# Designed miniproteins, single chains, part 28

Each design is a single chain, and the fold is of that chain. pLDDT is the mean over its residues in the fold that is shown.

## One batch from the design tools (miniprotein)

Design m948
Fold by ESMFold2-Fast:
Structure m948 (fold): chain A 95 residues (1-95)
Amino acid sequence: SEMDKAKVGFLFLAEATEFYLEALRKDPSEEGRKKVEEAMKIMNEMGLKILKAKSKEEQIKIVEETTEKLKELLPEMEELIEEIRKRIIAAIEEA
């Protein structure tokens, strides 16, 4: 439903904000900032793809592929990325 899509969208926005702040806290350097900006572009693209996906299976696949790319870019953030993955997938499953 539209309400379920809105809930997933709001959850994703909250998770992206937490990720951004925590990543900058862990590495406030110029290099860290550059990686965080790249990660935020990847997360934004994921959100758009999820909205256009036609099945829960497709949405879950997008989340899995995107979080794997994020773990490669920011391995120090792996634990938070994994937790975000679990929360977003749970929201999709409940929708």
Scores: mean pLDDT 80

Design m949
Fold by ESMFold2-Fast:
Structure m949 (fold): chain A 85 residues (1-85)
Amino acid sequence: MEKMLEETDKLIAESQELLAKLKAEAEKNGITEELQKKLAELEARLAALLGKKDYVDNVDLTTENVNETLSAAQEILEELKALEK
């Protein structure tokens, strides 16, 4: 469990850094409506995941909930990486 919590924290941190980078690059190069919408969607999903993780860590720490937050973090990071290219 502890390793899954550490992995989730790492993935969230990587997603936050990549999201900031993509936003900065989009501002320099001119952003399409599609990219702007997708970045906003991923930012909202990441914020929701942070709220869910706070609840799980402090109120409802189960293996199932930890696995769900880990999977969500992986999905968000993979979608952000797809936008980088």
Scores: mean pLDDT 78

Design m950
Fold by ESMFold2-Fast:
Formats: structure tokens, C-alpha cells, sequence
Structure m950 (fold): chain A 76 residues (1-76)
């Protein structure tokens, strides 16, 4: 379905941006307040899109990824 394809494209774009920011943090050895705010916003958006995913396995995987990202961010 076009709706499912659009949803997955949005999820993939969010994951790519999260990975980019995390790479920058690793390279620079610090997390700026601006990067923290952006990561928190992207993770919240990912959780919202995960709720729209109709495939139960993909939905569970996305929710687990959200939990893991929040746990990681809490340690930074």
C-alpha cells in the first residue's frame, strides 16, 4: 500500500538522522544540549510512527528500538 510505503520511508529517514547524530557524538566525544533536544524529538516521532505500523513484528521491533535509544540517551 502507498500509505505503508510512505510510513516506512518516514521511519527510515528518522533512523538515518538519529544514526547521523549518534555518529557525530561518538566522533566529538560530547553531546550538546541542541543535539539532545533533536534526538529526543526524533525518538518521540519514531514512537508515534511505530504506533501507525500495522505489521506486529515491525511494530514490536520499532518500539524496542525506541526503548533502547531512550536508555542510551539517558546514559549520555
Amino acid sequence: SEKAAQLRARINALLARIQEILREIVEKGFLSPQQRAELEALIAELERLAAEEEDPNLKAGLRKTVEELRALLAQL
Scores: mean pLDDT 87

Design m951
Fold by ESMFold2-Fast:
Structure m951 (fold): chain A 80 residues (1-80)
Amino acid sequence: SAGREEIQRELDLRNALLTEYAKANGLPSAAVAASRILHALSLENKRKAGIKVPKLDAAQQAELQRAIAAGRELAARLAA
């Protein structure tokens, strides 16, 4: 079972990765970074399910792909 130390390590890792993403993308906080990543993953999942999503320009599409990659990296590191 996950003890207090294990939960704290996962939270610290998550916060560190989200803080790095926030700084790299000029975002004000880890919480804003988390919101952007969750939104991007939601849009990817909707596209995969054939659900209509808004048309994105090239800059928006590039930001979406970076956010998806960050979300996948976070998931991979938390699974390790």
Scores: mean pLDDT 78

Design m952
Fold by ESMFold2-Fast:
Structure m952 (fold): chain A 94 residues (1-94)
Amino acid sequence: MKRIMGLLNLSEEKAKAFDEELLKEAEEVYLELEMETLKAAVLKDTSSKYGEIANLLIEGVANARNDEELRELIRLAKEKNLEALKEKVEELKK
């Protein structure tokens, strides 16, 4: 519980607004993206998009208002669809 809040950089109040299993799924996706980013860094791959997707997931989760929006962000991050995820995050920030 406390670790999920820390990894997603969410306040306790914000985290309580979401389904606990959905937040756990978001944390797992974020960790997978971080592992891919670390792997790319070890291989000196400067073109890796995984770090940008991970950052967008964090930003999106911070701005999501309900479980439906959070689920959509998780889906786009899992699909590694950087363009659609960026558009969704910008929409949520408005």
Scores: mean pLDDT 74

Design m953
Fold by ESMFold2-Fast:
Structure m953 (fold): chain A 109 residues (1-109)
Amino acid sequence: MQRLADEVVEILNDMRSIVQDVKEALRKEGASEQAIQHLDQSIAHLDRGIDAARAGDLDSAIAHSTQSIQHFGKGSDLSPSSLHSLIRSKGSEIIGRQIRIIGLQIDAE
């Protein structure tokens, strides 16, 4: 159980770093405040997911990672076209990490 929690926390921290990098790129390109607010909500859900994973609540960690992805998508839709390739690439990395967390939950059943 401890090792599983540590792996989920590591994956969620990776997702958080990716979202933070995209947020900084959006700010530098002059993206709307609404786009940045959605990425802030994405990060807030990842922080809650990390806390849930540390408490051993994998279901809540997955729920928060899903909410993070939804907010990332909303921020992406509002992003400047110049960043679309970066956002698509980073979004793929985030989805890959979400799939890994779901796989870990299935294996823990």
Scores: mean pLDDT 86

Design m954
Fold by ESMFold2-Fast:
Structure m954 (fold): chain A 74 residues (1-74)
Amino acid sequence: SLDDLLARFDEHSRLVLERAIRYGFSPERIEEQARLFVEIAGEHAEEVLAALRRYGGEEHRENIERLVEVAESL
């Protein structure tokens, strides 16, 4: 579950990831968010990106897909 994944991170990292997954992010911040997610997730980057796709709202889908593309290119 999302809660099980987020429990693997410290309090600050968990809040950053949960906020972005639940509430989304602006298009102009996609590259910044991709770098931040990869930095926070480290070896768990693939799982975090999968969670963003799985638990992110449909209204954020286009931004989520663009963020994943940028993150995979890093």
Scores: mean pLDDT 79

Design m955
Fold by ESMFold2-Fast:
Structure m955 (fold): chain A 68 residues (1-68)
Amino acid sequence: MLSRAEQLLQEMLRVQSSSLPPEERLARLNELRAEALADPTLSDQEKAALETFFDDLVAQLRAEAAAE
């Protein structure tokens, strides 16, 4: 089975590659970030890695939203 961190990572990737508008994808990613930070099963190291990944996806979606 996937770890909780891997599940959240895959869900973030799914949201980013979905057919949803960039604004809706950004909102969904923010929800997943909040969920990750509040998750007691994730280590501080896993949370830091997910935050770094989130920041990269947000930067990508902001550029995409500005282009659409």
Scores: mean pLDDT 79

Design m956
Fold by ESMFold2-Fast:
Structure m956 (fold): chain A 58 residues (1-58)
Amino acid sequence: GARAGAVLREVLRLTSERGRSRVTRADVIEAAKRLGLSVAAAERALETATGVPVEEML
């Protein structure tokens, strides 16, 4: 959905801006803050967008 796509785009943007090759928990936390979401909601949205559990992604 739109929310899942928005979270994925923000996380990938932050990861790239920080010069990282992989997503970290810090990127998810920052994306959640910027989008006005709880970290749990951002993690659920990211799982929905990628089809991968957060535990396997991070």
Scores: mean pLDDT 77

Design m957
Fold by ESMFold2-Fast:
Structure m957 (fold): chain A 86 residues (1-86)
Amino acid sequence: MKKIETLTNMGILAARQGNKELADLYFKKALELATEETKPYVLASIGYAYFIRGEYEKARQYYEEALKLDPDNEFAKRGLAELDRA
């Protein structure tokens, strides 16, 4: 859990700094370590990183994938609601 949280946080930080390649690298590592239980969290975090970058269609894709695995994922639900306003 903590390793995946660290990797997704580093990915989001890289996205905020405009470093797409570094963000993608951290998220790839997080997905490689993800279990069925943690994968929705990683997918929602990737969606948020795309949202920060203004890549709204990719953000939507990742939020929808997170909800397919975990329909109760509040992070992904909130992300989709924000996309409908953007």
Scores: mean pLDDT 83

Design m958
Fold by ESMFold2-Fast:
Structure m958 (fold): chain A 70 residues (1-70)
Amino acid sequence: MATDNTALSVQLYLRFKGLPEQAEQAYERLKGASKEKVKDILKELAKQGIISEQEAKNFEATLDGQLAIE
């Protein structure tokens, strides 16, 4: 479902909007990456302190939930 992917991408964009360009570049890589790469990038962002580890896990759970729940 493209709508769910769009909503997730928009949420990530809004989260990073207004942050330094470095955060915007990270988001650009996220939206262009596969789901597995997105999870890996989220972990790196959490390590850098841009997002919390809890937020990273929530995004990962959302991606997994979209596959598990149809």
Scores: mean pLDDT 61

Design m959
Fold by ESMFold2-Fast:
Structure m959 (fold): chain A 95 residues (1-95)
Amino acid sequence: SAEEARRLLAQAGELLGQSKKAAEEGNSEEAKKLGDQAAELVRQAGVLAGHPAAGDQAADLVRQIADLLAQGKQPSQELLDQLQQKLEEIGRAAA
């Protein structure tokens, strides 16, 4: 449902914030686990919103960003913009 998709996106956002914090603290294993969990929730949200392709693409972007952060690398603005665009697509479909 749309309401469930919105809840999953909100939860994924919280997990991504925790993943970034763990990476900044040097905990690469925790950052990766939290990023993987966020990616799974985003994928599920896409399915529930009726946009499974956008969900899969957003999940792949989340994993890529989390992997870069775990390596101490800064994701590009273009990569962050692509993720934001896909998350907005899913969010609009879930509204």
Scores: mean pLDDT 84

Design m960
Fold by ESMFold2-Fast:
Structure m960 (fold): chain A 64 residues (1-64)
Amino acid sequence: SPEQVQLELRAGLLELMIESSRYTNERMRETKGSTPAVEALVAQNEAAIALLEERLAEIREQIA
């Protein structure tokens, strides 16, 4: 259905956003080291990733 296609596309987009955010966290640690400032930014980004993962889980339940 058109609705299912839209949900699959949204799931794919969320997966890319999560992957990109995790890559950014890894990149910050690699380039600047695991300083308290970097870990604070990583923690903030992880909180944002958690919200994206919750949204992805909701969409996956609708597809299933």
Scores: mean pLDDT 86

Design m961
Fold by ESMFold2-Fast:
Structure m961 (fold): chain A 98 residues (1-98)
Amino acid sequence: KEELLDEAFELARQAVRLSNLGKDPEKARELARKAIELAKQLDPSDERVLTVIGLAATLLSKEEIDRLLAESTDPRVKAGLEEIRRIKEAQEKVEKKK
């Protein structure tokens, strides 16, 4: 469903833009969650679906990423989410540099 993919991509792009501008972090996360919910209805064999999930997941908490990992059945989606989780964990350690 091409229209659904375009909508999911636009939501993910808007979420990232809002996050970068620092205007509304909660709204950015809400848009990211909506993008992921739409992308979950699409075929993950389409690279664009994986791109939407990846972009949106960068705005989610580690707890939400862990939940998505538990819900996901596609190994490519799982691999992408695991990588984003590792990056977020590493960033927390860097910010708390002794």
Scores: mean pLDDT 76

Design m962
Fold by ESMFold2-Fast:
Structure m962 (fold): chain A 97 residues (1-97)
Amino acid sequence: EKELEEALKKLPEDERQRILEDYKSGKITAEEAIKRANELAEERGYTGDAGLRKFVERLGKALGVPQEVVDEALKLIKPDDTLYEAFVKIAEAEDRL
């Protein structure tokens, strides 16, 4: 089901496969698999937004970008942004300041 696929996309391949194997073997239901995937993603910080924010912070520090520019770029980040879009938003933040 689409809901299970969306929940599993948040996890690394090895953790996704373990949950999927438990589901296919009948150890857990689809609802339990979705719940486990979401709980694990939250516990380990596997959210798109959180990952993108860490990327912007690390890249800004590596490039010597002022903290004010990094803070402005973080306000522009959306959960569905790609790494490339997050990178572009650093430039947008610099243009705004």
Scores: mean pLDDT 70

Design m963
Fold by ESMFold2-Fast:
Structure m963 (fold): chain A 74 residues (1-74)
Amino acid sequence: MSKEELRDEFLEAVGEAVRLIEAQEDPALREEGLARLIALVNEFSAKEAAGELTKEDLERMLEEVRRLIEELRA
């Protein structure tokens, strides 16, 4: 998978995570999920702006957001 493909998949996964967080009826799970997602998006944005975003960073961040999605579905 290319760096561009990983970035696109990360952004799509972020969008899915937002939808799942908004669908959470438990305020505590919603707040925890949102905090985790904000941390990932802030890291992505900071590294992208600095020109320091690596393929390895994208792979790790994609794994983290996918883990969050699975936890929100459980």
Scores: mean pLDDT 85

Design m964
Fold by ESMFold2-Fast:
Structure m964 (fold): chain A 91 residues (1-91)
Amino acid sequence: SDAVRQQAIDTIKQSIDTLKKNGGDPVVISALQQALAVLNKPDPTVMELEIALGMLRIARGVAKLVGASKEDLDAMDSAIDAIDRLIKSMQ
């Protein structure tokens, strides 16, 4: 729904803004911005959202392996959960 999509957009925007203000990892911020770009497309398909979700999960796994901060990882987890919830709302 539009409300679930807007919540996902707002969640990811808030995470990006918080990380930028607090000196979060630029690679993590970039991954979140790429996911946000997909959500901001007119009528993003379930397939496009699934690809964005998969890419975020891979980026999160890599970030954890290289010792990213809990704040960076929590921001990525929030984005992953928001997009997963959006996909489920469209099925």
Scores: mean pLDDT 86

Design m965
Fold by ESMFold2-Fast:
Structure m965 (fold): chain A 61 residues (1-61)
Amino acid sequence: SSRTAVLARHLASLPDEAAQRAAAVNALRSGQLSEEEVVEAMRRAGASDETIAAALAEAAA
């Protein structure tokens, strides 16, 4: 979706994976994007599978 592309570009502009994780957690908690859309955005931004898993775990807590 266009929302996935916008999030992916934003995440790619961040300085490190810790910043990408924090932004992804906020996106997951906002409810404006699905989990699938946030995961896809993180993958497009070059986030590791470990960072993606950490963001999902943090958002679920």
Scores: mean pLDDT 86

Design m966
Fold by ESMFold2-Fast:
Structure m966 (fold): chain A 99 residues (1-99)
Amino acid sequence: SKKEILEKAIRALLEKEGILSEEKVKEILEQIEEAKENLDSLSPNNQLLVELWYEGDFEKLKELLIEAIKKKAEEEGAPKEVVEEKIKELEEILEIIKK
């Protein structure tokens, strides 16, 4: 389920940061659940990303998310090293939630 996928992704992210606790996992899951209630306000492109996520087309989703990260970073003037780290984080998260 989507909730199980999100929980796995959050656990993976916390493990990468060297911080893994049930209390922190629950706190982050509550924040995600609150964000989910506002999905209706997402742009058409973001709604497409959510649809691809539900369909399990992780390769196509990965490509679109990488492009979105690069575009946002260019708009914000983020360093190349920060962009590369975010892409790596995304790839690691997607690999863990892949069956």
Scores: mean pLDDT 57

Design m967
Fold by ESMFold2-Fast:
Structure m967 (fold): chain A 69 residues (1-69)
Amino acid sequence: GAAEARELLRKAYEAAKAGDTETASRYAQQAFKHMPPEAQEHAEKAIVAAITGDDALAEKHLAKALELA
């Protein structure tokens, strides 16, 4: 459900910001099973932006993913 998606996405995002791409990928895949496709697209963009250090873009897409989850 939405609560599981949000918790897993939060863990994926924190791992991505820490540079742990393996852990980020694992949690993201689990989160996506609980999310509609439009929320998944924003979640993917948030994780990629977090990995690349674009904090502003990452936060924007994370907020939208959580709104749509």
Scores: mean pLDDT 84

Design m968
Fold by ESMFold2-Fast:
Structure m968 (fold): chain A 75 residues (1-75)
Amino acid sequence: APSLEEIEAQIRALIEQLKEASPEDVPAILAQIEDLLRQLGARVRELGASPEDQARANALLSEAQSAVAEVLKKL
Protein backbone atom coordinates (compact mmCIF):
# COMPACT_ATOMS: atom_id res chain seq x y z
CA ALA A 1 0.00 0.00 0.00
CA PRO A 2 1.25 3.55 -0.67
CA SER A 3 2.64 5.63 2.20
CA LEU A 4 0.92 8.79 3.45
CA GLU A 5 3.71 10.80 1.81
CA GLU A 6 3.12 9.08 -1.55
CA ILE A 7 -0.64 9.74 -1.41
CA GLU A 8 -0.03 13.40 -0.42
CA ALA A 9 2.45 13.83 -3.29
CA GLN A 10 -0.01 12.34 -5.79
CA ILE A 11 -2.84 14.62 -4.58
CA ARG A 12 -0.58 17.69 -4.88
CA ALA A 13 0.43 16.63 -8.40
CA LEU A 14 -3.24 16.31 -9.41
CA ILE A 15 -4.02 19.75 -7.93
CA GLU A 16 -1.26 21.23 -10.12
CA GLN A 17 -2.61 19.29 -13.12
CA LEU A 18 -6.11 20.63 -12.36
CA LYS A 19 -4.83 24.25 -12.53
CA GLU A 20 -3.51 23.63 -16.09
CA ALA A 21 -6.38 21.38 -17.29
CA SER A 22 -8.77 22.09 -20.14
CA PRO A 23 -12.46 22.27 -19.06
CA GLU A 24 -13.15 18.85 -20.64
CA ASP A 25 -10.49 17.16 -18.47
CA VAL A 26 -11.57 18.76 -15.17
CA PRO A 27 -14.23 16.13 -14.19
CA ALA A 28 -11.76 13.23 -14.57
CA ILE A 29 -9.08 15.00 -12.51
CA LEU A 30 -11.64 15.91 -9.81
CA ALA A 31 -12.70 12.24 -9.60
CA GLN A 32 -9.05 11.19 -9.15
CA ILE A 33 -8.53 13.80 -6.40
CA GLU A 34 -11.70 12.61 -4.59
CA ASP A 35 -10.53 8.97 -4.79
CA LEU A 36 -7.08 9.82 -3.41
CA LEU A 37 -8.56 11.92 -0.58
CA ARG A 38 -10.69 8.88 0.34
CA GLN A 39 -7.56 6.70 0.28
CA LEU A 40 -5.69 9.25 2.43
CA GLY A 41 -8.46 9.20 5.05
CA ALA A 42 -8.52 5.39 5.08
CA ARG A 43 -4.72 5.20 5.36
CA VAL A 44 -4.60 7.66 8.28
CA ARG A 45 -7.20 5.51 10.09
CA GLU A 46 -5.27 2.26 9.33
CA LEU A 47 -2.05 3.71 10.78
CA GLY A 48 -3.83 4.80 13.99
CA ALA A 49 -4.38 8.48 13.28
CA SER A 50 -2.23 10.80 15.38
CA PRO A 51 -3.43 14.41 15.85
CA GLU A 52 -0.56 15.44 13.56
CA ASP A 53 -1.57 13.05 10.76
CA GLN A 54 -5.22 14.10 11.09
CA ALA A 55 -4.21 17.79 10.90
CA ARG A 56 -2.09 17.12 7.79
CA ALA A 57 -4.96 15.26 6.10
CA ASN A 58 -7.41 18.07 6.97
CA ALA A 59 -4.97 20.71 5.64
CA LEU A 60 -4.59 18.81 2.35
CA LEU A 61 -8.39 18.44 2.07
CA SER A 62 -8.76 22.23 2.54
CA GLU A 63 -6.03 22.85 -0.08
CA ALA A 64 -7.79 20.54 -2.57
CA GLN A 65 -11.20 22.18 -1.90
CA SER A 66 -9.70 25.67 -2.47
CA ALA A 67 -8.08 24.57 -5.75
CA VAL A 68 -11.37 23.01 -6.95
CA ALA A 69 -13.31 26.20 -6.06
CA GLU A 70 -10.81 28.37 -7.99
CA VAL A 71 -11.01 26.13 -11.08
CA LEU A 72 -14.85 26.03 -11.00
CA LYS A 73 -14.90 29.85 -10.66
CA LYS A 74 -12.95 30.08 -13.96
CA LEU A 75 -15.38 27.78 -15.81
Scores: mean pLDDT 77

Design m969
Fold by ESMFold2-Fast:
Structure m969 (fold): chain A 64 residues (1-64)
Amino acid sequence: GKVSSNSSYFERVSPEVTEAVDLILHLIFEEGKSLEEAVEEALKHFSKEVVEEALKIVKEELEP
């Protein structure tokens, strides 16, 4: 059934953010997509807020 309730945000990155990071990195390194293209693909699977948090982590991985 539909579950729509505002659930807890973890101070540590949520599992969804971690999955979004992994997807974005996979799309860039294995599929050869640009960062923007990978983000657009991730937005099909995750919420915008999750993808924005994942993008911060991905950018950290790409630019130390």
Scores: mean pLDDT 73

Design m970
Fold by ESMFold2-Fast:
Structure m970 (fold): chain A 90 residues (1-90)
Amino acid sequence: STAEAARVTALAIFGAGLDFESMLEKDERKSEALRRAGELVKEAARALAAGDYARAAELLREAARILEEAGEDPSLVEGVRAAADEAAAL
């Protein structure tokens, strides 16, 4: 069901948001891009939980853009972009 898919996606994105927070805690001098992207990922998880899939997809695309422009790890950028595509498909 759409509700079940949304719940699974929200939990995965929430987990990704917690991973960003963990990365920042391990290296307190992480880039401003990682901090901003982490905030957007957490906001996207809340949007998914509220059923606002379009908003979640927009927030995740903005997070991926910020990370890409900052030259962050391409695998991290692709992970966030994949999450945006999944949210857009709900």
Scores: mean pLDDT 74

Design m971
Fold by ESMFold2-Fast:
Structure m971 (fold): chain A 68 residues (1-68)
Amino acid sequence: SLEELKQKLIEAAKEGNVDEVKKLMTEIREKYPEKVDEIVREASKVIFSNPDKEKALEVAKAMVEAAK
């Protein structure tokens, strides 16, 4: 479901797991293209709460690329 994918994406984003964020965002884009924009905005807030700025940017870039 969308909620399960969103929860997994938020958890991966909190962990700075670039590969998992990319995989989950790709699945959300394919199954729920109309929700991509909303979810990217929500997940971005979590990503940028990471004190490691380099890791936060890496995760954010991967998510945005997968959302295309």
Scores: mean pLDDT 84

Design m972
Fold by ESMFold2-Fast:
Structure m972 (fold): chain A 99 residues (1-99)
Amino acid sequence: SAVEEVERGIEAVEAGDYEEARRHLVEAGRLLGNPRFADLGAELVTLIRSADLQGNKEAVEVGLEGLRRALEHLRQGDVEGAVRALEEALRRVKEILLA
């Protein structure tokens, strides 16, 4: 399910396996029939990786919180809420990394 794919994606981020995390979020978007979810999820994982490489723990945690919020929305059947959670996390991570 898309929920299981996002759960695996979060576990992969926490393990530092960003390539695996990206694949899980793209698969979640495919299972949802939602290309925007796939694209936003992949971009967010890419920015979390960049934040981690820079030692920016705040940006990593904000990105992970965004993924966890998207997961909670998906558990409730709220795909649009999940997309908005990824958009907000992406905006917040970009703000932190550009500050």
Scores: mean pLDDT 90

Design m973
Fold by ESMFold2-Fast:
Order: sequence, then C-alpha cells, then structure tokens
Structure m973 (fold): chain A 69 residues (1-69)
Amino acid sequence: SGKDIGIQQLNNVRQDIINSNNLSDDQKQQMIDSVDRAIRGLSNTPSATQDVYQNGANSIRNRFNDIQN
C-alpha cells in the first residue's frame, strides 16, 4: 500500500541520517525525531493518501540533502 511504501521510504531516510558523517549529533537527533514523528502520524492516519506519504518523505529528504550540502 502507499502507506507501507511511505513508511519504508521514511525508514530509508532515517538510516541515511544515522550513517551521515556531515551532520552534528544535534542535527541527526532533530531529523530522526522528524522521521519518527512522520511515521507515527502516518501510522495513525487511516485516510492519508499516497501523496501525503510521499510529501512527508520528500520534505525530510530535502532537509537532509540541504544539510549535506
């Protein structure tokens, strides 16, 4: 389902954040918290569309990329 795909994408971003050498510990924690909040919110939203899942994942990925330079 779109939900499962979105959650998988968020988990992939989470792993990339953990493995990054370009983020401070504080930046990693803030981004991990954002991912965990998104996963929780999506898990508790039965009516969320595929677009909501993709937009959430893309927003966090874009912030990660901006910090990475």
Scores: mean pLDDT 76

Design m974
Fold by ESMFold2-Fast:
Structure m974 (fold): chain A 89 residues (1-89)
Amino acid sequence: SELKELARKMANAPNAAERKEYGEKAIKLIEELGLTEEQLVDLLLEQVEKALAGGSKEDEALGQVIGQLIAKKYPKAKEKLAKWAEELE
C-alpha cells in the first residue's frame, strides 16, 4: 500500500528533512481513513508490540507517524500514553 511504501521511505531516509516529508504524507493518508481515537491508539500499541519483538525500521516509522497524528488530533490521549509509559518502569 502507499502507507507501507511511505513507511519504508521514512525508514531509509538519508536525513531528517526527507523523513519528515514522508511522515507528513503518511499522516495525511491515515487522516483520510477517518480512524477514531481508539482505533489510532490500538494501531500505535500494535506497532509498539512489533518494535519490542524486534520489528523492522518500517514498523518503527509507522508507530512514529501514528503517534504524531494522535498528538496532533488527540493531545489528551498522547498525555495518557506518556503517563502509561512512565508507570511501566
Scores: mean pLDDT 74

Design m975
Fold by ESMFold2-Fast:
Structure m975 (fold): chain A 97 residues (1-97)
Amino acid sequence: MDEEIIEQLQREALILYAEAVKRVAEELGIEEAIEYAREAIRYAKEGRLEEAEEYLKKALKLLYEKVGPEKFAELMREPGAEVTARLQALAEKLLAE
């Protein structure tokens, strides 16, 4: 896998993970975490990965403070599996092209 493909996968991983985090925040009704996750998605789509990671960390910190790490891990189980499956599909497509 070349450097460009790795960078594309890193960007897509941030987008998919931030979308999963946003979904968990929406299920919990934590508006501030939803907003942070939206900003993370926006920055990742712009290729601004440092800013995307900063907002994702803010969303994660808020969710951890509200429900704790164990409950958060439970809520992320299905969204996390979906992220993994979608990243595998993207990697396969990029390697085929």
Scores: mean pLDDT 79

Design m976
Fold by ESMFold2-Fast:
Formats: C-alpha cells, sequence, structure tokens
Structure m976 (fold): chain A 99 residues (1-99)
C-alpha cells in the first residue's frame, strides 16, 4: 500500500511534521507487518524515530527524498515498506536511486 509514501511526501513538500500524520504512518507500517501487539513504549519510540528522521530529511535533503518518493509512486513493484524502513533507520535515500 502506497498510503505511507503519500503521507511522507506531503510532510516533506509542506516542510511540516504533524504528529497525527506520523501516527497514521506508524499504524499503516504495523498493519503491514501484522504486529498488532507491540508494547506502547515500542510504538512511541517508532513514532519518535520517524518524526526525527523526517525532520532531518526536510532540513538536509528534501529534494532527494521527493525524487525517491516520485520514483516509488511510478513503480508498482517498489515495496513501500522497504522505502519507509530506509527512511526510519536513517539510511541515505539516494541509495534507492541506483539499482
Amino acid sequence: MKRELELLREMIEKKEVKDETVEEIVKLLLEHYGYTDWPESAIEALKKNIKEYIEKIIKEKPEEALELLDKAFKNPEIDALHVINAVINGLDPSRFDSP
């Protein structure tokens, strides 16, 4: 499902990180993994990590991130979860630009 990527793109384009949008991304990721029984502390840590990473992207490389997301939207074979995991873990989004 590409909803997570749409929410991420909107935050980067607007240069605003909204807690409600981060919460929706986390919910969609947990549903994709099938992990419905995560402890609240782990969910809060994941929300914090996603928020901090998106804020870092907006500050440092917003154009690079938007280009990566545009490629992901155009390619139905791209696993949205892998893209989001790269974002969450602070991986350089440019790594996904080259095969």
Scores: mean pLDDT 66

Design m977
Fold by ESMFold2-Fast:
Structure m977 (fold): chain A 94 residues (1-94)
Amino acid sequence: KLEEIQKKFDELWEKLKPKLEEKPVKELSEEEKELYVEALVYKAKGIILTNKLSDEAIEMLKKEVVEYVKENLGEEYAEKAEKKLKEMIEEIKK
């Protein structure tokens, strides 16, 4: 069960990484950056729920998403992503 969850996590994360690097940051508008962050939060929620990720795997996914947003969209959007991800994780852990 745990091995299968880890395998599915790895497979989904490999598919997510290329999408986060698809557009250069300089080509994104402010509105597009906000929509991109929201889309990433929805993708993270889907990954967590579909794969029934452990608390450790959820924290790893959160850190990876925030880091990618920081690198690609900047600090401001990374803070927005962190807040939205934290709120989403709190909701699903209930």
Scores: mean pLDDT 71

Design m978
Fold by ESMFold2-Fast:
Structure m978 (fold): chain A 92 residues (1-92)
Amino acid sequence: MKARELAEEALREAERALKEAERLAKDPKASVGEAIGVVIRAIGALVQAEIALRLAEREGDEEAIEIAKEAIRVAEEAIKAGMEALKVAASS
């Protein structure tokens, strides 16, 4: 897998996880299991983004480095949003 392709995939997965976390935070019927699921997916996206960053740095692909850094930022926000959704679901 090329670093850029891996970085772009990690960014897409992180963005999906963030969108789902934000949806769950607004859903009064959201379960603890659904919130845990989105956190796990966000962590997976973070790991892939970190791998993509290391590969991009080795390849010297500046665009892939920037995409991977963005994927890391979005994945971290998705984890935070997912944990907030989990806290809300667990308090119900």
Scores: mean pLDDT 85

Design m979
Fold by ESMFold2-Fast:
Structure m979 (fold): chain A 97 residues (1-97)
Amino acid sequence: MEKVARLVGLTLRAIGYEIDGELTGDAEKYLQAAEDYIEAARVAVELGDLDLARRLLRQAIRAARRAIELAERRGDEELRRRAERLVEEAERLLAEL
């Protein structure tokens, strides 16, 4: 029960961050979305839903790549590197499924 509630909550929060990022152009929101999608994917793996985990990891990669694009436009090297690490983490997790 607790894991399902956590999975749903993380996924909804990630979607909310993506919407906020799209409306505001804030790269940090896309970074937060990517982090929540990765955490949601880990919970999906614990629940045995590997197809959902793969979808969430692909969403994390898309959000993190959008954060990279916006960070580069701002000259925010620190945020760009944080987003690149999230892409690498999500790609590594996806390869392990």
Scores: mean pLDDT 90

Design m980
Fold by ESMFold2-Fast:
Structure m980 (fold): chain A 73 residues (1-73)
Amino acid sequence: DEEEAFKKEMLKMMEAGVPLEDIVLKVMDFLGVSKEEKEEILQLFKNASIPENREKLHEKLEELYERLEKKLS
């Protein structure tokens, strides 16, 4: 089961202390997120020192979480 394999991989990455950015990249790949949206989110991670970018990143991560929840349910 692809969904179970993904959950297992995500858990291993989290337990290994993999950076959140790399975990999010795996989630985006699993969800089939567009190249443009992936680049936008990665740029927000790179520029997270700017408060406006942190807020946008938080919103994008919540959207990804909702999409992931729907795909895994």
Scores: mean pLDDT 78

Design m981
Fold by ESMFold2-Fast:
Structure m981 (fold): chain A 86 residues (1-86)
Amino acid sequence: SAAREAELARYIALTEEDFEGLVKLVEKLKEEGRIEEALKLLEQAKPVLEGNLDKGIEHFGELGAPLAKLKEELLKRLEELKESLK
């Protein structure tokens, strides 16, 4: 339905916005030399991101394929952020 498709699009947009906020905060902490705090933030964010996306995939069912792809992309970006802190 159009309403369910709009709900999915909003969920994707908000998830991407939240992730970009995390990226900006991590980059700021890295610039300030606060590496341990940046790593702790990423460690805490990972299970929340995974859990939220898994629940989204379950909720949207057959429409959830874009969320599975988004999960793969965001988890890869999160690992790249962790590696950037080495």
Scores: mean pLDDT 87

Design m982
Fold by ESMFold2-Fast:
Structure m982 (fold): chain A 68 residues (1-68)
Amino acid sequence: MKYQAHPLLSYDSDKGILKTLSGKEYKVKIGESVYDEELNVTYTIKSETEIVVESKSGTYTLKLKKVD
């Protein structure tokens, strides 16, 4: 199932794929983190509907809605 917080930020829980704001796709499971080198941001998949984003401006939680 696909979940989305932004038109360019989505997570596919069936495939374990996170598409980031840089347009890159990373294979990441729930409970794992991935670093986006282009934006210097770390994404942690807390659940299918929650991603923790850590950046230079601070840490915040994005809530995703099911889209497909």
Scores: mean pLDDT 76

